# Designed miniproteins, single chains, continued (2): the designs that were tried, part 110

Each design is a single chain, and the fold is of that chain. pLDDT is the mean over its residues in the fold that is shown.

## One batch from the design tools (miniprotein)

Design m7824
Fold by ESMFold2-Fast:
Structure m7824 (fold): chain A 70 residues (1-70)
Amino acid sequence: AEEEAKKLLKKAGASDEEIELVLEILKMENEPADKVQEKLAELMELIEKYDKEKQEKLRETLVEVAEILK
């Protein structure tokens, strides 16, 4: 599951740092909502540096990854 998630994110053009952050967020199931929101804000800031087409692709891939790691 985690290996497949990493492959999908890499194929969508995510950096190794972005992939690690996504996996960290998805493992924060029992963390306070404030901490989750803080990490999500970091991820959104990293994604915003890309063009609109790549941002859309990354957001779609994040939904798929969340389903795989459920």
Scores: mean pLDDT 75

Design m7825
Fold by ESMFold2-Fast:
Structure m7825 (fold): chain A 83 residues (1-83)
Amino acid sequence: MLSEEQKRELAELEAEARRLAETPEGQELVRQALAHLDRGIAALERQIAAETDPELKAKLQQRLAFLREARRILEEILAEAEA
């Protein structure tokens, strides 16, 4: 579940990513950001699987939800720009 602050951050990310995707150079930056997010998500999923503290695990799960939504937004923008 995403907080209102996280939703605002995602909206700002979406606006900037759409601006970047207007150029081939910017599209390459979005692809690099997606690759970075994929690595971060995989690392965070492993950390969550190993975490024994329920409070920390919940915070990590919230962060994972945020990163997954950010990835979805960037993937959608890149697919739209490449169409």
Scores: mean pLDDT 84

Design m7826
Fold by ESMFold2-Fast:
Structure m7826 (fold): chain A 73 residues (1-73)
Amino acid sequence: MAALEERARAAEAELAPLEPAIRAAPQSVFDALAAERGAEFRRLAELANAGDEEAALRALDLLVEAARRLAAA
């Protein structure tokens, strides 16, 4: 629990400065990320909802990675 909360807080801090670039990202980049990572993210979210903290941490890592790619677009 504590580790997940700390990682979520860290992810929020990493995402905050990227928000304007993410908001400006073209739809094609969102579509590409959904095609590449959508199924994996959904699986990790299902495991996290079932109580798998490790899956929740991995889902946050994928979200931050996706956000960085959107910000670079």
Scores: mean pLDDT 77

Design m7827
Fold by ESMFold2-Fast:
Structure m7827 (fold): chain A 79 residues (1-79)
Amino acid sequence: ARLVLEVETETEKLRATLDSSIAIIGAETGVEVRIEDGDGGVTRITLTGAPADVEAAEARIRALAEAMGARVRVLERVD
């Protein structure tokens, strides 16, 4: 499965925190993670792996973003 998310990260410190945390989530869930800057205040995250692992990673990323006060959007989902 593949999932593409955008997280609104308006500050460099939020981006750095998100980047490091997502790398850990990828390692723990077994998904392949790709992180890219979309626009100045947006981070794009691509998750690739087994459907259940991608769902687990998505849930953790959403929880992290909520704790940080950041908005999350799903751009694309392929099972």
Scores: mean pLDDT 79

Design m7828
Fold by ESMFold2-Fast:
Order: structure tokens, then C-alpha cells, then sequence
Structure m7828 (fold): chain A 100 residues (1-100)
């Protein structure tokens, strides 16, 4: 039920991402490089949440969605809300790209 909804949302995110990934590839690569540098230093839950927040901030996500996604790592309901927010954000970015 909830897991199946999360899987469907994740699939929609992947499909939207593929459409815009070339436009966002540079930003994603920069975020991934910072992730690789920070990962060995993550020792606590608080540090992990701060790291995830910075990663999403680098990807240009709004603060409201970043807060939700950081909390979603340990909560299926919040993960669903985060994915729905991400889908709305990606759809808006896709529309902007199509209008260019």
C-alpha cells in the first residue's frame, strides 16, 4: 500500500529526471562530488541530516522540500510527501525548459 505508492512516486521522479538531467547534469555532478567528500566524516544522525539538507540545497530545491526530504530518511509518510513535493518541483522545471 504505502510502499507501492512510494515506488510509483519514485518511478515518476526518475522519468521526470531523465527529461531534465542533461540540463541539470553539471549541478548534479557538483553535488555528488561534495557528497563523496563529506560521506567519510558523517558520524551522527544530526550530521547525516545536515549533509542531506546541504546536498538538496545544492540541487536547488526549496527549503520547505529540503526539510521534508531530510526528515523522510526514517519515515515512510514523510518520504511520500517529499516525493510528491519533488515531483511538483521537477514538473515545474520541465515546463520552464519546454518554454525555452
Amino acid sequence: MLREEIERLEKEVKELYEKIKEELEKKLKEAMEEADKAAPSIKTKEEREAFVRELYKKLGLPDELIDLMSESVFDDEKQKEALEGLIRHLKKKLEELEKK
Scores: mean pLDDT 62

Design m7829
Fold by ESMFold2-Fast:
Structure m7829 (fold): chain A 70 residues (1-70)
Amino acid sequence: VTTPPVSPEEVLRHARELAEKIKNAKTPSEKAALYTAGRVLLIGYELDGADPEAVAEARKILDETAKEVE
C-alpha cells in the first residue's frame, strides 16, 4: 500500500508548530537550524505529493516567522 500524501492540515500544523519553536528559540543559531529544518521538511512534503497550496502557505509561515525574529 502506497503511503497517502500528508494532508494539508498536517502540513500547516507542522509549519505552525515549527514557527512557534523558532519564535521561542533563544539563540540565532537555533533559530537558523529550526528554519532550515522546516524548509527541508516542506521540500520533502512537496516531493511526496502534498497539496502545493498548503506547502506554499507553510513556507510563507516559516519565512514570515524568520523575518520577525531576524
Scores: mean pLDDT 77

Design m7830
Fold by ESMFold2-Fast:
Structure m7830 (fold): chain A 95 residues (1-95)
Amino acid sequence: MAVKVSVDITVTNRGSSDLTGARVHAVAFDANGVKVGEGVSDPFTIPAGGTKTVTIDLEVTGPPGKYEVVGEVVDADGNPITGGIYVSSQTVEVP
């Protein structure tokens, strides 16, 4: 059964330049590390030294339980941005 969940991912820009046009790509994994859900945020901007929390809606396909959601910051072309960018992971519970 597919269940809609919302997850808040916090992104911190510790780089020296503003981050513009970036998105968070969030992937939900089950206890066996299998991908069970995926979502992408709207584009956002974080100034140098700034922090932003983005809410991502994703649909998880699996039984009730806890799922790990891993966030990755991507540019407009979907390429990972790693230098000076820090992203929180979250656990979501499917009822």
Scores: mean pLDDT 78

Design m7831
Fold by ESMFold2-Fast:
Structure m7831 (fold): chain A 88 residues (1-88)
Amino acid sequence: AEAAAAEAERILAEAREAALELVEAEAEKSGMSPEEVRELVERHMAGLTEAVVERLRRASREEQEELLALLRKQAEELKEAAKKVKEE
């Protein structure tokens, strides 16, 4: 449980970095304040991390592995999207 929570925190930290790159690029295009958008993402990611860690503590080992696999897939998709926007 503790190990799965630590792994989820690592995956979510990578996803947060990718999300910040995405929202910074979008903010520049949309005329939104990059600082405001970053703050929104930070708050959302903090809440998501807490919810995921709590879920993992209640989950079976198999459910923990499934959730971690899903998180890794979503993080990789976010990284790919961030890379596409940056390279565009």
Scores: mean pLDDT 76

Design m7832
Fold by ESMFold2-Fast:
Structure m7832 (fold): chain A 71 residues (1-71)
Amino acid sequence: EELERKLRLAEGEAQRYKNVSKIEKDALEKIKDFLDKNPEMKKDVETSIQNSEKKAKEYEAEAERLRKELA
C-alpha cells in the first residue's frame, strides 16, 4: 500500500515535470526571436526547462526504484 502510493506519486510528479518542460520548450521555440533580444528572460526560461527536466529524471529514477521494490 505505502510503496504503491509512493510509486503513483513519483510517476505523477515525473509526468507533471515532463509536461512543464515540453510546454516551456515549445514556447521557447515560438518566441525565439523575442528571447534572443531579451537575454535575461531567455536565461530564466532555459534554467526553468533544465530544472524541470532534472526533476522529471529524479522522479523517474524514484519510480524505477519503487517498481523494483514492488517486484
Scores: mean pLDDT 81

Design m7833
Fold by ESMFold2-Fast:
Structure m7833 (fold): chain A 75 residues (1-75)
Amino acid sequence: SARLEAIVRAVAEATGLSREQAREIVELLKRLYEEDPDPSRAYFLAAEVREAFAERIPLERAGAAAEVAMRLLLG
């Protein structure tokens, strides 16, 4: 969707991640949020992203990407 593509672009631009890496993070968060749409779980969702990508993406960048994606998905 156009909305998803805009979020992927924003995450990539904010973090310096590739569009492909940003897409994987956004799609994971969207899935997790759709399964349990509780904003109070944002901390757990960000931790899930860091864990899933720990071997491929530095934790600080994965965390920043999760924060940007969560704001755009929940906003």
Scores: mean pLDDT 79

Design m7834
Fold by ESMFold2-Fast:
Structure m7834 (fold): chain A 100 residues (1-100)
Amino acid sequence: MASEEEVEEIREEFLDLLEDSLPKMLESLSLEEVEEQIVESFKIVLEYLINDLKVPKELARKFTKKLIEETKKILKEAGVPQEFIDRLAERLEEVAEEVL
C-alpha cells in the first residue's frame, strides 16, 4: 500500500514527464492526438494507483484533483488554447470517475 508521500512522488513524475514531452508532442501531433496521449497516460497511472498500489479512493481523488490543476498550468504556460485545456480537464475528470 502506497503512502501519501509515494502518491505525491508519482504525481510529480507524471507532471515532469508531461512538461518534458509536451513541446515535442505539440510540434509533431495534432491537439486531438496530444489530448489522447495525456488521457491514456493519466488512466494508466490512476489504474496503477488503485489496482496495484491499492491507494485509498480518497487519496486517489486528491491525487486526481491536484494533477488536473497542475496539468492545466503546464498547458497554459505552453500556450495551449484555453478551450482545449477545459475539454482535457473534463475528460480527465470523467476517466477518474470511471476508474474510482
Scores: mean pLDDT 84

Design m7835
Fold by ESMFold2-Fast:
Structure m7835 (fold): chain A 55 residues (1-55)
Amino acid sequence: SALDRVLEALRALKNADPLAPLTVAEVARAAGLSPATVSRVFRREAGVPISAVLA
């Protein structure tokens, strides 16, 4: 699912550099989605904004 792609991207980015700050744009690039799609998918499927996870 699109949410799984976002979660995989988050895991991969944190595994590669745990200290790097993550932005919606970086997650979108890694997931192969637009930032708008990442925000929409996360809100619709996870019920929370992605900004809450990235904080």
Scores: mean pLDDT 78

Design m7836
Fold by ESMFold2-Fast:
Structure m7836 (fold): chain A 78 residues (1-78)
Amino acid sequence: MITGADMIKLAKENKATKEDVIEGAKSLGLTDEQIETALRAYDEYGGAGGASAVVTMASGLTPEQALRAAKIAGEKYG
């Protein structure tokens, strides 16, 4: 089971795969719509963006906030 701490580590290392993003999102209880948002973040901002979007939404923030966080993570860690 992938934890939020595991996803934060994957974001900082820019090593999250698409499969890691999907499994992390499912393990943290994200909805199908939130998983689709995380996959869009992965496609645009890489592993750092996808992992950051998962953590952001798992923390109760909106998809729009998750995409903003993903952009910042992609710029900082990717």
Scores: mean pLDDT 82

Design m7837
Fold by ESMFold2-Fast:
Structure m7837 (fold): chain A 60 residues (1-60)
Amino acid sequence: MKKVVIVVSEDRDEAVELAERLQREKGYDVFIATDADREKALALAEELRAKGYDVEIIEL
């Protein structure tokens, strides 16, 4: 089962740095969302979980 991480942050540069680190060190698939897109990020997380993915949301 693939692990997916969704990073929600108002600071895009900070979110990108964390996303690159998680992809490089852990091999996770990472998505970045702004705080304004939080509801869309939550909807994506639920859809991916329904497909059998392990999804974690990190708020910065």
Scores: mean pLDDT 78

Design m7838
Fold by ESMFold2-Fast:
Parts: sequence; structure tokens; C-alpha cells
Structure m7838 (fold): chain A 63 residues (1-63)
Amino acid sequence: MSLEELYEEAVKLARKLLNEGKSADQAYSEVKKHLMETYGLSPVEADFIAARAVEEVMAELAK
């Protein structure tokens, strides 16, 4: 899986979690955990992708 595909997956998961009423911190934590457990990403890589994915979705929702 490419980094682009991993980022798209992270954005989709973040959007789902935020729409379910999770906070940004909760969405970030769940996305990071998912990336580490499902795709074997390092904590640093998962942190970077999860943070950016949550930020993107929050920016879209805030307008």
C-alpha cells in the first residue's frame, strides 16, 4: 500500500469517527492505533499521518 493510500484510509477513518461524535483527540488516537495495528506503521509514521488526517477533516467540517 502506498503512503497516499494510507493517508486516504486515515482520512476516511477520521471522518467516520468525527461524524460519530468523537473528539479530535479521540479520532487522532484511534486513527494512529489503527495504522500501527493494521498496517504495521512505526509510532512516528502513524502519528504524522493520523495528525494530518484529523486536521484535514476538522478543516473541512469547520469552514
Scores: mean pLDDT 82

Design m7839
Fold by ESMFold2-Fast:
Structure m7839 (fold): chain A 98 residues (1-98)
Amino acid sequence: MSSVEEALEDVEAAKELVEEATRAALAGDERKAAAYLTAAAILANSAAQVDSPEVAEALRELAERMEEAARRLEAAGKTEFAEDMRRLAEIARKKAEE
């Protein structure tokens, strides 16, 4: 598998982990939410090391998913998780613009 294919798989896994982190946070499982969010950040950072237009677009889509998750968390009063999600979204967006 190419580095680009691996990076795209990492971004897709990160998208799933963002959704799982959001669900865990909304359910009040802060430990599980933090674990999923950390895993998503690691995968996104790994993917961001690959210089590819396809990976950049995937990271932009991931940032959009993270921003939507942050809005859901904020609406539910999960302010700290919403802020963590927005920080990760900003990092992913900046990496996509490099």
Scores: mean pLDDT 86

Design m7840
Fold by ESMFold2-Fast:
Structure m7840 (fold): chain A 86 residues (1-86)
Amino acid sequence: PLSPEDVAALEEARGRLGQEESLSEEDQLLAVAFFDELIAGRFDRARAIFERLSPEGQAAVKRVLSTVRAVDPELAAFLEELRAAE
């Protein structure tokens, strides 16, 4: 499982994403599922959900995750992978 610090940072990022009025209903639902899988440490499922987001949804998720400073090395590697994705 992720550290409590990483879980708290991801929950805060999810909260900020909920304030993004430009997201479609589909992207909002996918983003919730993405954060649920990520917080659970299921990076493979989180990645699959991220790939289903629109370009706008992916950009919004990357933006709110930009402030997350991961303590867990698997989470840090996953966030770096997402930052590199187009």
Scores: mean pLDDT 81

Design m7841
Fold by ESMFold2-Fast:
Structure m7841 (fold): chain A 77 residues (1-77)
Amino acid sequence: SKVEELVKAVEDWLAGKMSAEELHEFALGYSLDEIHAAEEELLKRWDPYSPEMILALSTLTLMAMHKYILEKVKEKE
């Protein structure tokens, strides 16, 4: 699923297999609902108080916010 692809991308980034820039660009291809579903899936797999999980959730939240801003910019004439 797309959610599993995004979860894997986050796990690859945490493992040093993907840069933060690559993860950000990858996540921009996903809907806000898919990004939120990936956050929920990560919370099930990881300790929510781990530094890695805090960093992963913060990063996904920032990417979702950036995507929201970009979509709003496209609505301007």
Scores: mean pLDDT 76

Design m7842
Fold by ESMFold2-Fast:
Structure m7842 (fold): chain A 68 residues (1-68)
Amino acid sequence: SLRDSLLALIDTFERESGVPREEFIEQLIRFLERDAARLLPLLSPEEAAAHRARVEQEIAILREIRDE
């Protein structure tokens, strides 16, 4: 699932880097927001809608994990 993939990414980064979990999650959310802002104008309307939906879902899950 998307949640399991994000958890695996966070757990791997925490284990490999030693960066605090909360700090990594906050950085990842900021990255996703900036990347979406850059990419959305370059995509077709259909691709842009799909990308927005995925980013919104990813950020929502990341915020949930952060707040645990």
Scores: mean pLDDT 85

Design m7843
Fold by ESMFold2-Fast:
Structure m7843 (fold): chain A 73 residues (1-73)
Amino acid sequence: DETVKRLLEEAIEAAKAGDFDKAVGYLLAAAMDPSLSREERLALVRAAREVERAKKAGDTEKAVEAIRRVLEL
């Protein structure tokens, strides 16, 4: 899905900039796409949770890695 891929790419850019809340917002927006399977939606929600944990640690690299893992699906 072109929309989901674009949102994930925007989430990576936000995470690289240290804007964890914006990155989570893009991941949750992607998870609302009706074309996704249940498994794909769960992967996006899990990535959002990992980005929230990375925010608490100040770990931008961990946030980017979590999002990239979903993009490879």
Scores: mean pLDDT 84

Design m7844
Fold by ESMFold2-Fast:
Structure m7844 (fold): chain A 75 residues (1-75)
Amino acid sequence: ASPLEKELAALLSEVSRELPDAEELLKQLMYAYTLLGSARPERAREALLEAAELLRKLGHDDFAERVEQLASQIP
């Protein structure tokens, strides 16, 4: 896996531990992970930005900033 895929997998694991009941958010992050691995960088970026908005609505600006930073690194 690419360094970005590894970073997203680590972030997903951390979010899953801290927010286990945030089912919609976890599905969105998994979707972004699948898109990143499937050579769909534009859709992966969009999916990550949608996940960041969900994180901000839940009051987790710290996780949202990390997701946004990861999205900015997608070519």
Scores: mean pLDDT 84

Design m7845
Fold by ESMFold2-Fast:
Structure m7845 (fold): chain A 63 residues (1-63)
Amino acid sequence: LEKEIKKLLEEAERYRELAKEYVKLAGEKSSDRPETLRLIGESIRYIGDEIEALLKAKKLLEE
């Protein structure tokens, strides 16, 4: 249980850092509309992955 929760939290942290990097890259590419849209999309996707990992950890803790 504890080891499973730790892995999910580490996975969530990894996705959070990826989302953060894509937001930063999107800001740096703000003059390139197609590239900025792609980078924003990647960030949104990783935020979703972070939420899923956190919800899985929450469910394990509620059991």
Scores: mean pLDDT 83

Design m7846
Fold by ESMFold2-Fast:
Order: C-alpha cells, then structure tokens, then sequence
Structure m7846 (fold): chain A 88 residues (1-88)
C-alpha cells in the first residue's frame, strides 16, 4: 500500500543521503584515517561492487561510476515516494 512504499522510499533516501554525505566529507578532507575513514570504508564496501559493475557495463570513469552508485539509493527512494504519492 501507499504507506509501505513511502516508508521504504524514506529509508532508502536517508541511507543514500548518509552515504553521499560521508563520501563528500571524506573527499573534502583528504583524510583516510580515523572515524571518517572507517565510515568511508563501510560506504565503499556497499558502493565499490556497484561502481565496478557500472564501469564495465556502461564505460563510465571510476569517479562517474562511484557517483552513480552512490545516487542509486536516492533515485530508488524518490521513485518509491513518487509511486506512493500517486496511490494516495
């Protein structure tokens, strides 16, 4: 039902925003150590396999593939939220 789609969309959007925020902060600081480095490792474990697949399948650069993989949860979350809105 619409409420279930909204809840799922919101969770995916929150996850995507969190991962993108960590990646952006790590990129800005150039510090791969400490707490930020550990959080970035967790993001990389989820994102790197997807990015490598996108590089091979779509011919994207490493940076483009990483960005696309980071944006996937946000795009899927927005899709589910839009679908929930249409059902209301």
Amino acid sequence: LARELRERGERLREEGERMLGIALEAGLTSDNSGELGEEMKKVAEVVLPKARRLQKEKGLSPQEALLAALEEPLREGERLLEEARRLE
Scores: mean pLDDT 72

Design m7847
Fold by ESMFold2-Fast:
Structure m7847 (fold): chain A 86 residues (1-86)
Amino acid sequence: TPSNTLMVSGLPESTTEEEVRALASRYGEVEQAHIIRDPETGKSKGVAFVTFATPEQAEAAKEALDGALFKGKKLTVMFADERPVL
């Protein structure tokens, strides 16, 4: 079942949460956007979670942004409900 939250990876270290919100807001209403940072250094891990108002908006954003170039880097976008394999 599609969730409202996407995981965006491949982001340049210079990317801000405001830039992620602006990028995602083209496809729907963004409720939350959060960049994952290293707790020791405070540096971006190049991964953000974006929550949309509806699953349909999240699907539209995924299709548009997955494989797109952002600041010269290729983005990978997937639903955040995909669990990491140990």
Scores: mean pLDDT 78

Design m7848
Fold by ESMFold2-Fast:
Structure m7848 (fold): chain A 56 residues (1-56)
Amino acid sequence: SNLEELLKMIEDIKNNKEVSASDRDKMTELYEKLNLEEKNELNKALGIPESVLPPE
């Protein structure tokens, strides 16, 4: 699924993999193909870097 592919790319980035412009473009296209529920799942999996949403 598109969500599965995005999660794999994010994992690669977390492992200090360099990200090309084409990789970012592909991620954007995959993200746009997700529905609202899938986008929310992705955001949850990403972990908000600034802790915008508290776990409460």
Scores: mean pLDDT 68

Design m7849
Fold by ESMFold2-Fast:
Structure m7849 (fold): chain A 78 residues (1-78)
Amino acid sequence: YSEEQLRAAAEALLAAGVFPRLSLEQAVEVVRLILEGRYEEAARLVLEAQGAPLDPVTLAVAVHELRELERVIRELLA
């Protein structure tokens, strides 16, 4: 995917309120990590940016949510 496609997907998700408190650049990196299957790294970035705790339960829930979000991201990039 091009950088412009990743930015467009990130902007759409931010506008929908999917990534509260993230910058556009942070949202682009999260989208990239999800598409690479790097869900734990994506979840850590989201939680750290939002000031959320990195306990194992919170991290596991975030990973699950980002796996489900991958379908929406792939539709936005189609």
Scores: mean pLDDT 86

Design m7850
Fold by ESMFold2-Fast:
Structure m7850 (fold): chain A 73 residues (1-73)
Amino acid sequence: MEKELEELLEKVAETQGLPLEAIRKAVEELQKKYPELTLEKLVEHLKALLGEIPADEEGLKKMEELREFLEKL
């Protein structure tokens, strides 16, 4: 993963109280399931989750999918 994305994943892991490896794997599985999900959109969704930008409806749906992948890892 790109360094910028890695930093965002670390912050998400810290705020959610989850291991970085679990977040990373869940993100990879989400990208495999949704080939339309670009790195740019993923970064936007992660920033929204951290409260840096407003979460839109699509972002909330993708974050719920991410949570489901985390539970299955």
Scores: mean pLDDT 72

Design m7851
Fold by ESMFold2-Fast:
Formats: sequence, structure tokens, C-alpha cells
Structure m7851 (fold): chain A 90 residues (1-90)
Amino acid sequence: SEDVELAKEAVRERAIEAGLDEETIEKLLETVDLYVKMIEDEAKREEVIELMQKEEKLSREEAEERLAEGNARLQASIEKLAEEAREKKE
């Protein structure tokens, strides 16, 4: 997604300004990529739901609600960072 790539660029710029080294920045961006893949991969989403049900004794509905809330928060953060990156280029 273009928005994800712009958000990653904004995260990289902020991390550089904070004095993080390139290796640490790349690990941070890899973590973002893994989380995005989890949201987009239906099979991985089901695995996470099953794990929540087993370990935290949640109902399927409660696990889905918690995951949806987390996904919404991440998407909002990505959109905000993408908007900031676009404003800096114009």
C-alpha cells in the first residue's frame, strides 16, 4: 500500500532525527511490516484469535473485537504518518 510506504518513510525520518542507527531503524520497519501482514493475512488473523481464546479464555466475539480495535488504532497511526510524509514533500 502507498500509505504504508509513506508511513514507513515518516517513521524512518523521525527515527533518524532521534539518533537511532540504520540497523535499529530497519528492525523497527520490519516490525511494522509484520504487523501489517498479520492484518492482511486472514489465516494469521484466525491463528491470533484462536490463541486469544485459548490463553485468555475469551469468547470468539471478544477476541475479534479486541483484534479489530487494535487494527483500527494501527490503521489510524499509519494514515496520520502518511499524511505527515505527504505534507513534507509538498
Scores: mean pLDDT 70

Design m7852
Fold by ESMFold2-Fast:
Structure m7852 (fold): chain A 66 residues (1-66)
Amino acid sequence: MKKLEVKGAIAAFTDEELEKAIKAAENSGWSLLIIDVPEVDGEEAMELAAKAAAESGAEIAVARIK
């Protein structure tokens, strides 16, 4: 299978938002990828997460902003 569908891309600015995203993925039974990104806006962070997930085969991606 050569096409990957990312079901969700999430920007997390806090540990609370990250935990919420992890629980959402777990409840949905979807695979989760977490990446750390530089301090960027949420839209750019989501785009980076979606690209990383598509490359790795994860169904949900979270960009952790620091």
Scores: mean pLDDT 71

Design m7853
Fold by ESMFold2-Fast:
Structure m7853 (fold): chain A 76 residues (1-76)
Amino acid sequence: PLYRARLTAEGVTPEQARKAVKAARESGADAGYRVNEDGTAEILILADSEETLERAVQAAKEALGKPVRVERIEPG
């Protein structure tokens, strides 16, 4: 199954979001981002295993260096 997580953080620039996506991808996951008009960024991480998702989420959180809300999305 495809495992997914969404990370949400405030005050994130597109450059910072891109660094978080790069960190997640270097952990073996796929990732994308969106920076909303209010300055809130969303980073979606996709992995083929739970272990890869956990590592990618941790790497992205470290790359952002900001308080992050993590939501796990059910496979489906």
Scores: mean pLDDT 81

Design m7854
Fold by ESMFold2-Fast:
Structure m7854 (fold): chain A 58 residues (1-58)
Amino acid sequence: LRVVLEDGEVATCSQVGPNSYLCQTSDGRLYGLNNAKVGSKVTAIDAETGKTYEALVV
């Protein structure tokens, strides 16, 4: 699973719970996601800062 963040950055995701994903960008940034479905927009939560971003699941 991959997501595209608001700035166009791509993160690659691994499932860590029944509806929970951990996503990492090529530069090492980590984002938490819940309920990711291909083609949907979800809220990505930066694991370091707690800031939220819109992400497109691709």
Scores: mean pLDDT 82

Design m7855
Fold by ESMFold2-Fast:
Structure m7855 (fold): chain A 72 residues (1-72)
Amino acid sequence: SEWRELGERAGRLDREYRQNKSPEVAEELHALVRRVREEIEADRKAKGSLIPSDETRARLAEFVRAAREALA
């Protein structure tokens, strides 16, 4: 899934940044996290709710798990 792939990328970028402290890597990671937040916020606004849809919450869980696994 797209969000799993984004999570894996986020974890890899975070690991890379810890190794090299590259501003370019930090900016890429920041942009990726911002994109995910914007997707969640867009879904929430479309639903007129403070809570994202079940589908968006499931995708967020995939993202977090993939990022955590890539960091380990």
Scores: mean pLDDT 81

Design m7856
Fold by ESMFold2-Fast:
Structure m7856 (fold): chain A 80 residues (1-80)
Amino acid sequence: DEEARQRARELLRGLAEVMREQARSGDSLLDFELPADLTPEEQRLFGDGLESVAGITSQPTVTPEQMLQVAEGLLRLAER
């Protein structure tokens, strides 16, 4: 559904901004939490979007540069 897709895009954008901030600050802990009221459909759409940038996210070590690349990919998905 379009509303679920829009919610997933907003979550992808939120994650991207958190990853940008972590890349800038050097923190190792991802300060992002999915809303407790997220529906299974919204969770699936969010996961599908995240999977489309999975090549970087599956790295055994994540550098600030890689985190920025993931954030950029997530923002591009969220803006469409």
Scores: mean pLDDT 67

Design m7857
Fold by ESMFold2-Fast:
Structure m7857 (fold): chain A 57 residues (1-57)
Amino acid sequence: MKGEDLAKRIENLAKKLGKKATVNITGEFSEEEARKIAMEAIKKLLKGEDVVINKTK
């Protein structure tokens, strides 16, 4: 999965939840790595925290 595609999915989810996410993910990720990153973002959003993710591969 492209990091840019993963970033878009997380930002769209945050927007639907009325939260802000600043997501900069670049590179190629496995399905397992992408799922792990997405789950961490979701956990923060559910706690009412703004999400900032910077990952380069």
Scores: mean pLDDT 78

Design m7858
Fold by ESMFold2-Fast:
Structure m7858 (fold): chain A 80 residues (1-80)
Amino acid sequence: SEEVREGVRRAREAVLRRVDAALDDPEKAIAILEEAIRQVDEALASPKPSELSEEEYEALKEALEEAREELRRRLEEVRE
């Protein structure tokens, strides 16, 4: 599902923009990333929404896993 992947991509990009804007305050940047990772982990732990097909749900999980990996890499960079 393109809509599902696009939604995750836009959300990830928005988080990374907020992090970039907060780099002069490392604690704030870390908090933004930790909150985003927590939300991704919650979404991955949630059951399939009734509105999504099985194929759309697999696409959602894959996109969320990729987003989690990128956010965690960014978190380690901000932590130095």
Scores: mean pLDDT 83

Design m7859
Fold by ESMFold2-Fast:
Structure m7859 (fold): chain A 68 residues (1-68)
Amino acid sequence: SLEDKIREILREAGASDEQIDKILKVVTDPSLSLEQKALEIRKILSSVPGVTDDQVGDTIQRIIDLLA
């Protein structure tokens, strides 16, 4: 499923289950544009310990590509 693919991408990036659940709520919110979703995901992923800015950007791009 789309949810399972997003969960795997986020686990590979080192996100916690709580962070993954927050991102899934953002991804499934029909009131948010793709640009707004990317900004909210960046906010959450920037709190993941040991993740670089490049890894955050790559992770966001993979998720956005799945939504397109």
Scores: mean pLDDT 84

Design m7860
Fold by ESMFold2-Fast:
Structure m7860 (fold): chain A 84 residues (1-84)
Amino acid sequence: YSRLEDVPLIKVTLNGKEVEVSVETLLLMVAVSNAVFYKGSLRGKETFDDIVELLVKAGIAEEDAEKAAQALIDNGEVHPADTS
């Protein structure tokens, strides 16, 4: 992963505590939580909505998950399969 200097910090709930984290931290948390090689290793056919859903399942609010999904795409960690 790389440094994302202009990525918005996202408020997420980790173990019931609200914290501000970077997209990189969120991606790590999602990968660990879901026991998938999600970080940088998505199936290569994930849609924006699929990424948001994974983040929501990891305990991130939907609105924050959308921001994180956009940041992940911008960072080049994921390539949406369908943007239409």
Scores: mean pLDDT 55

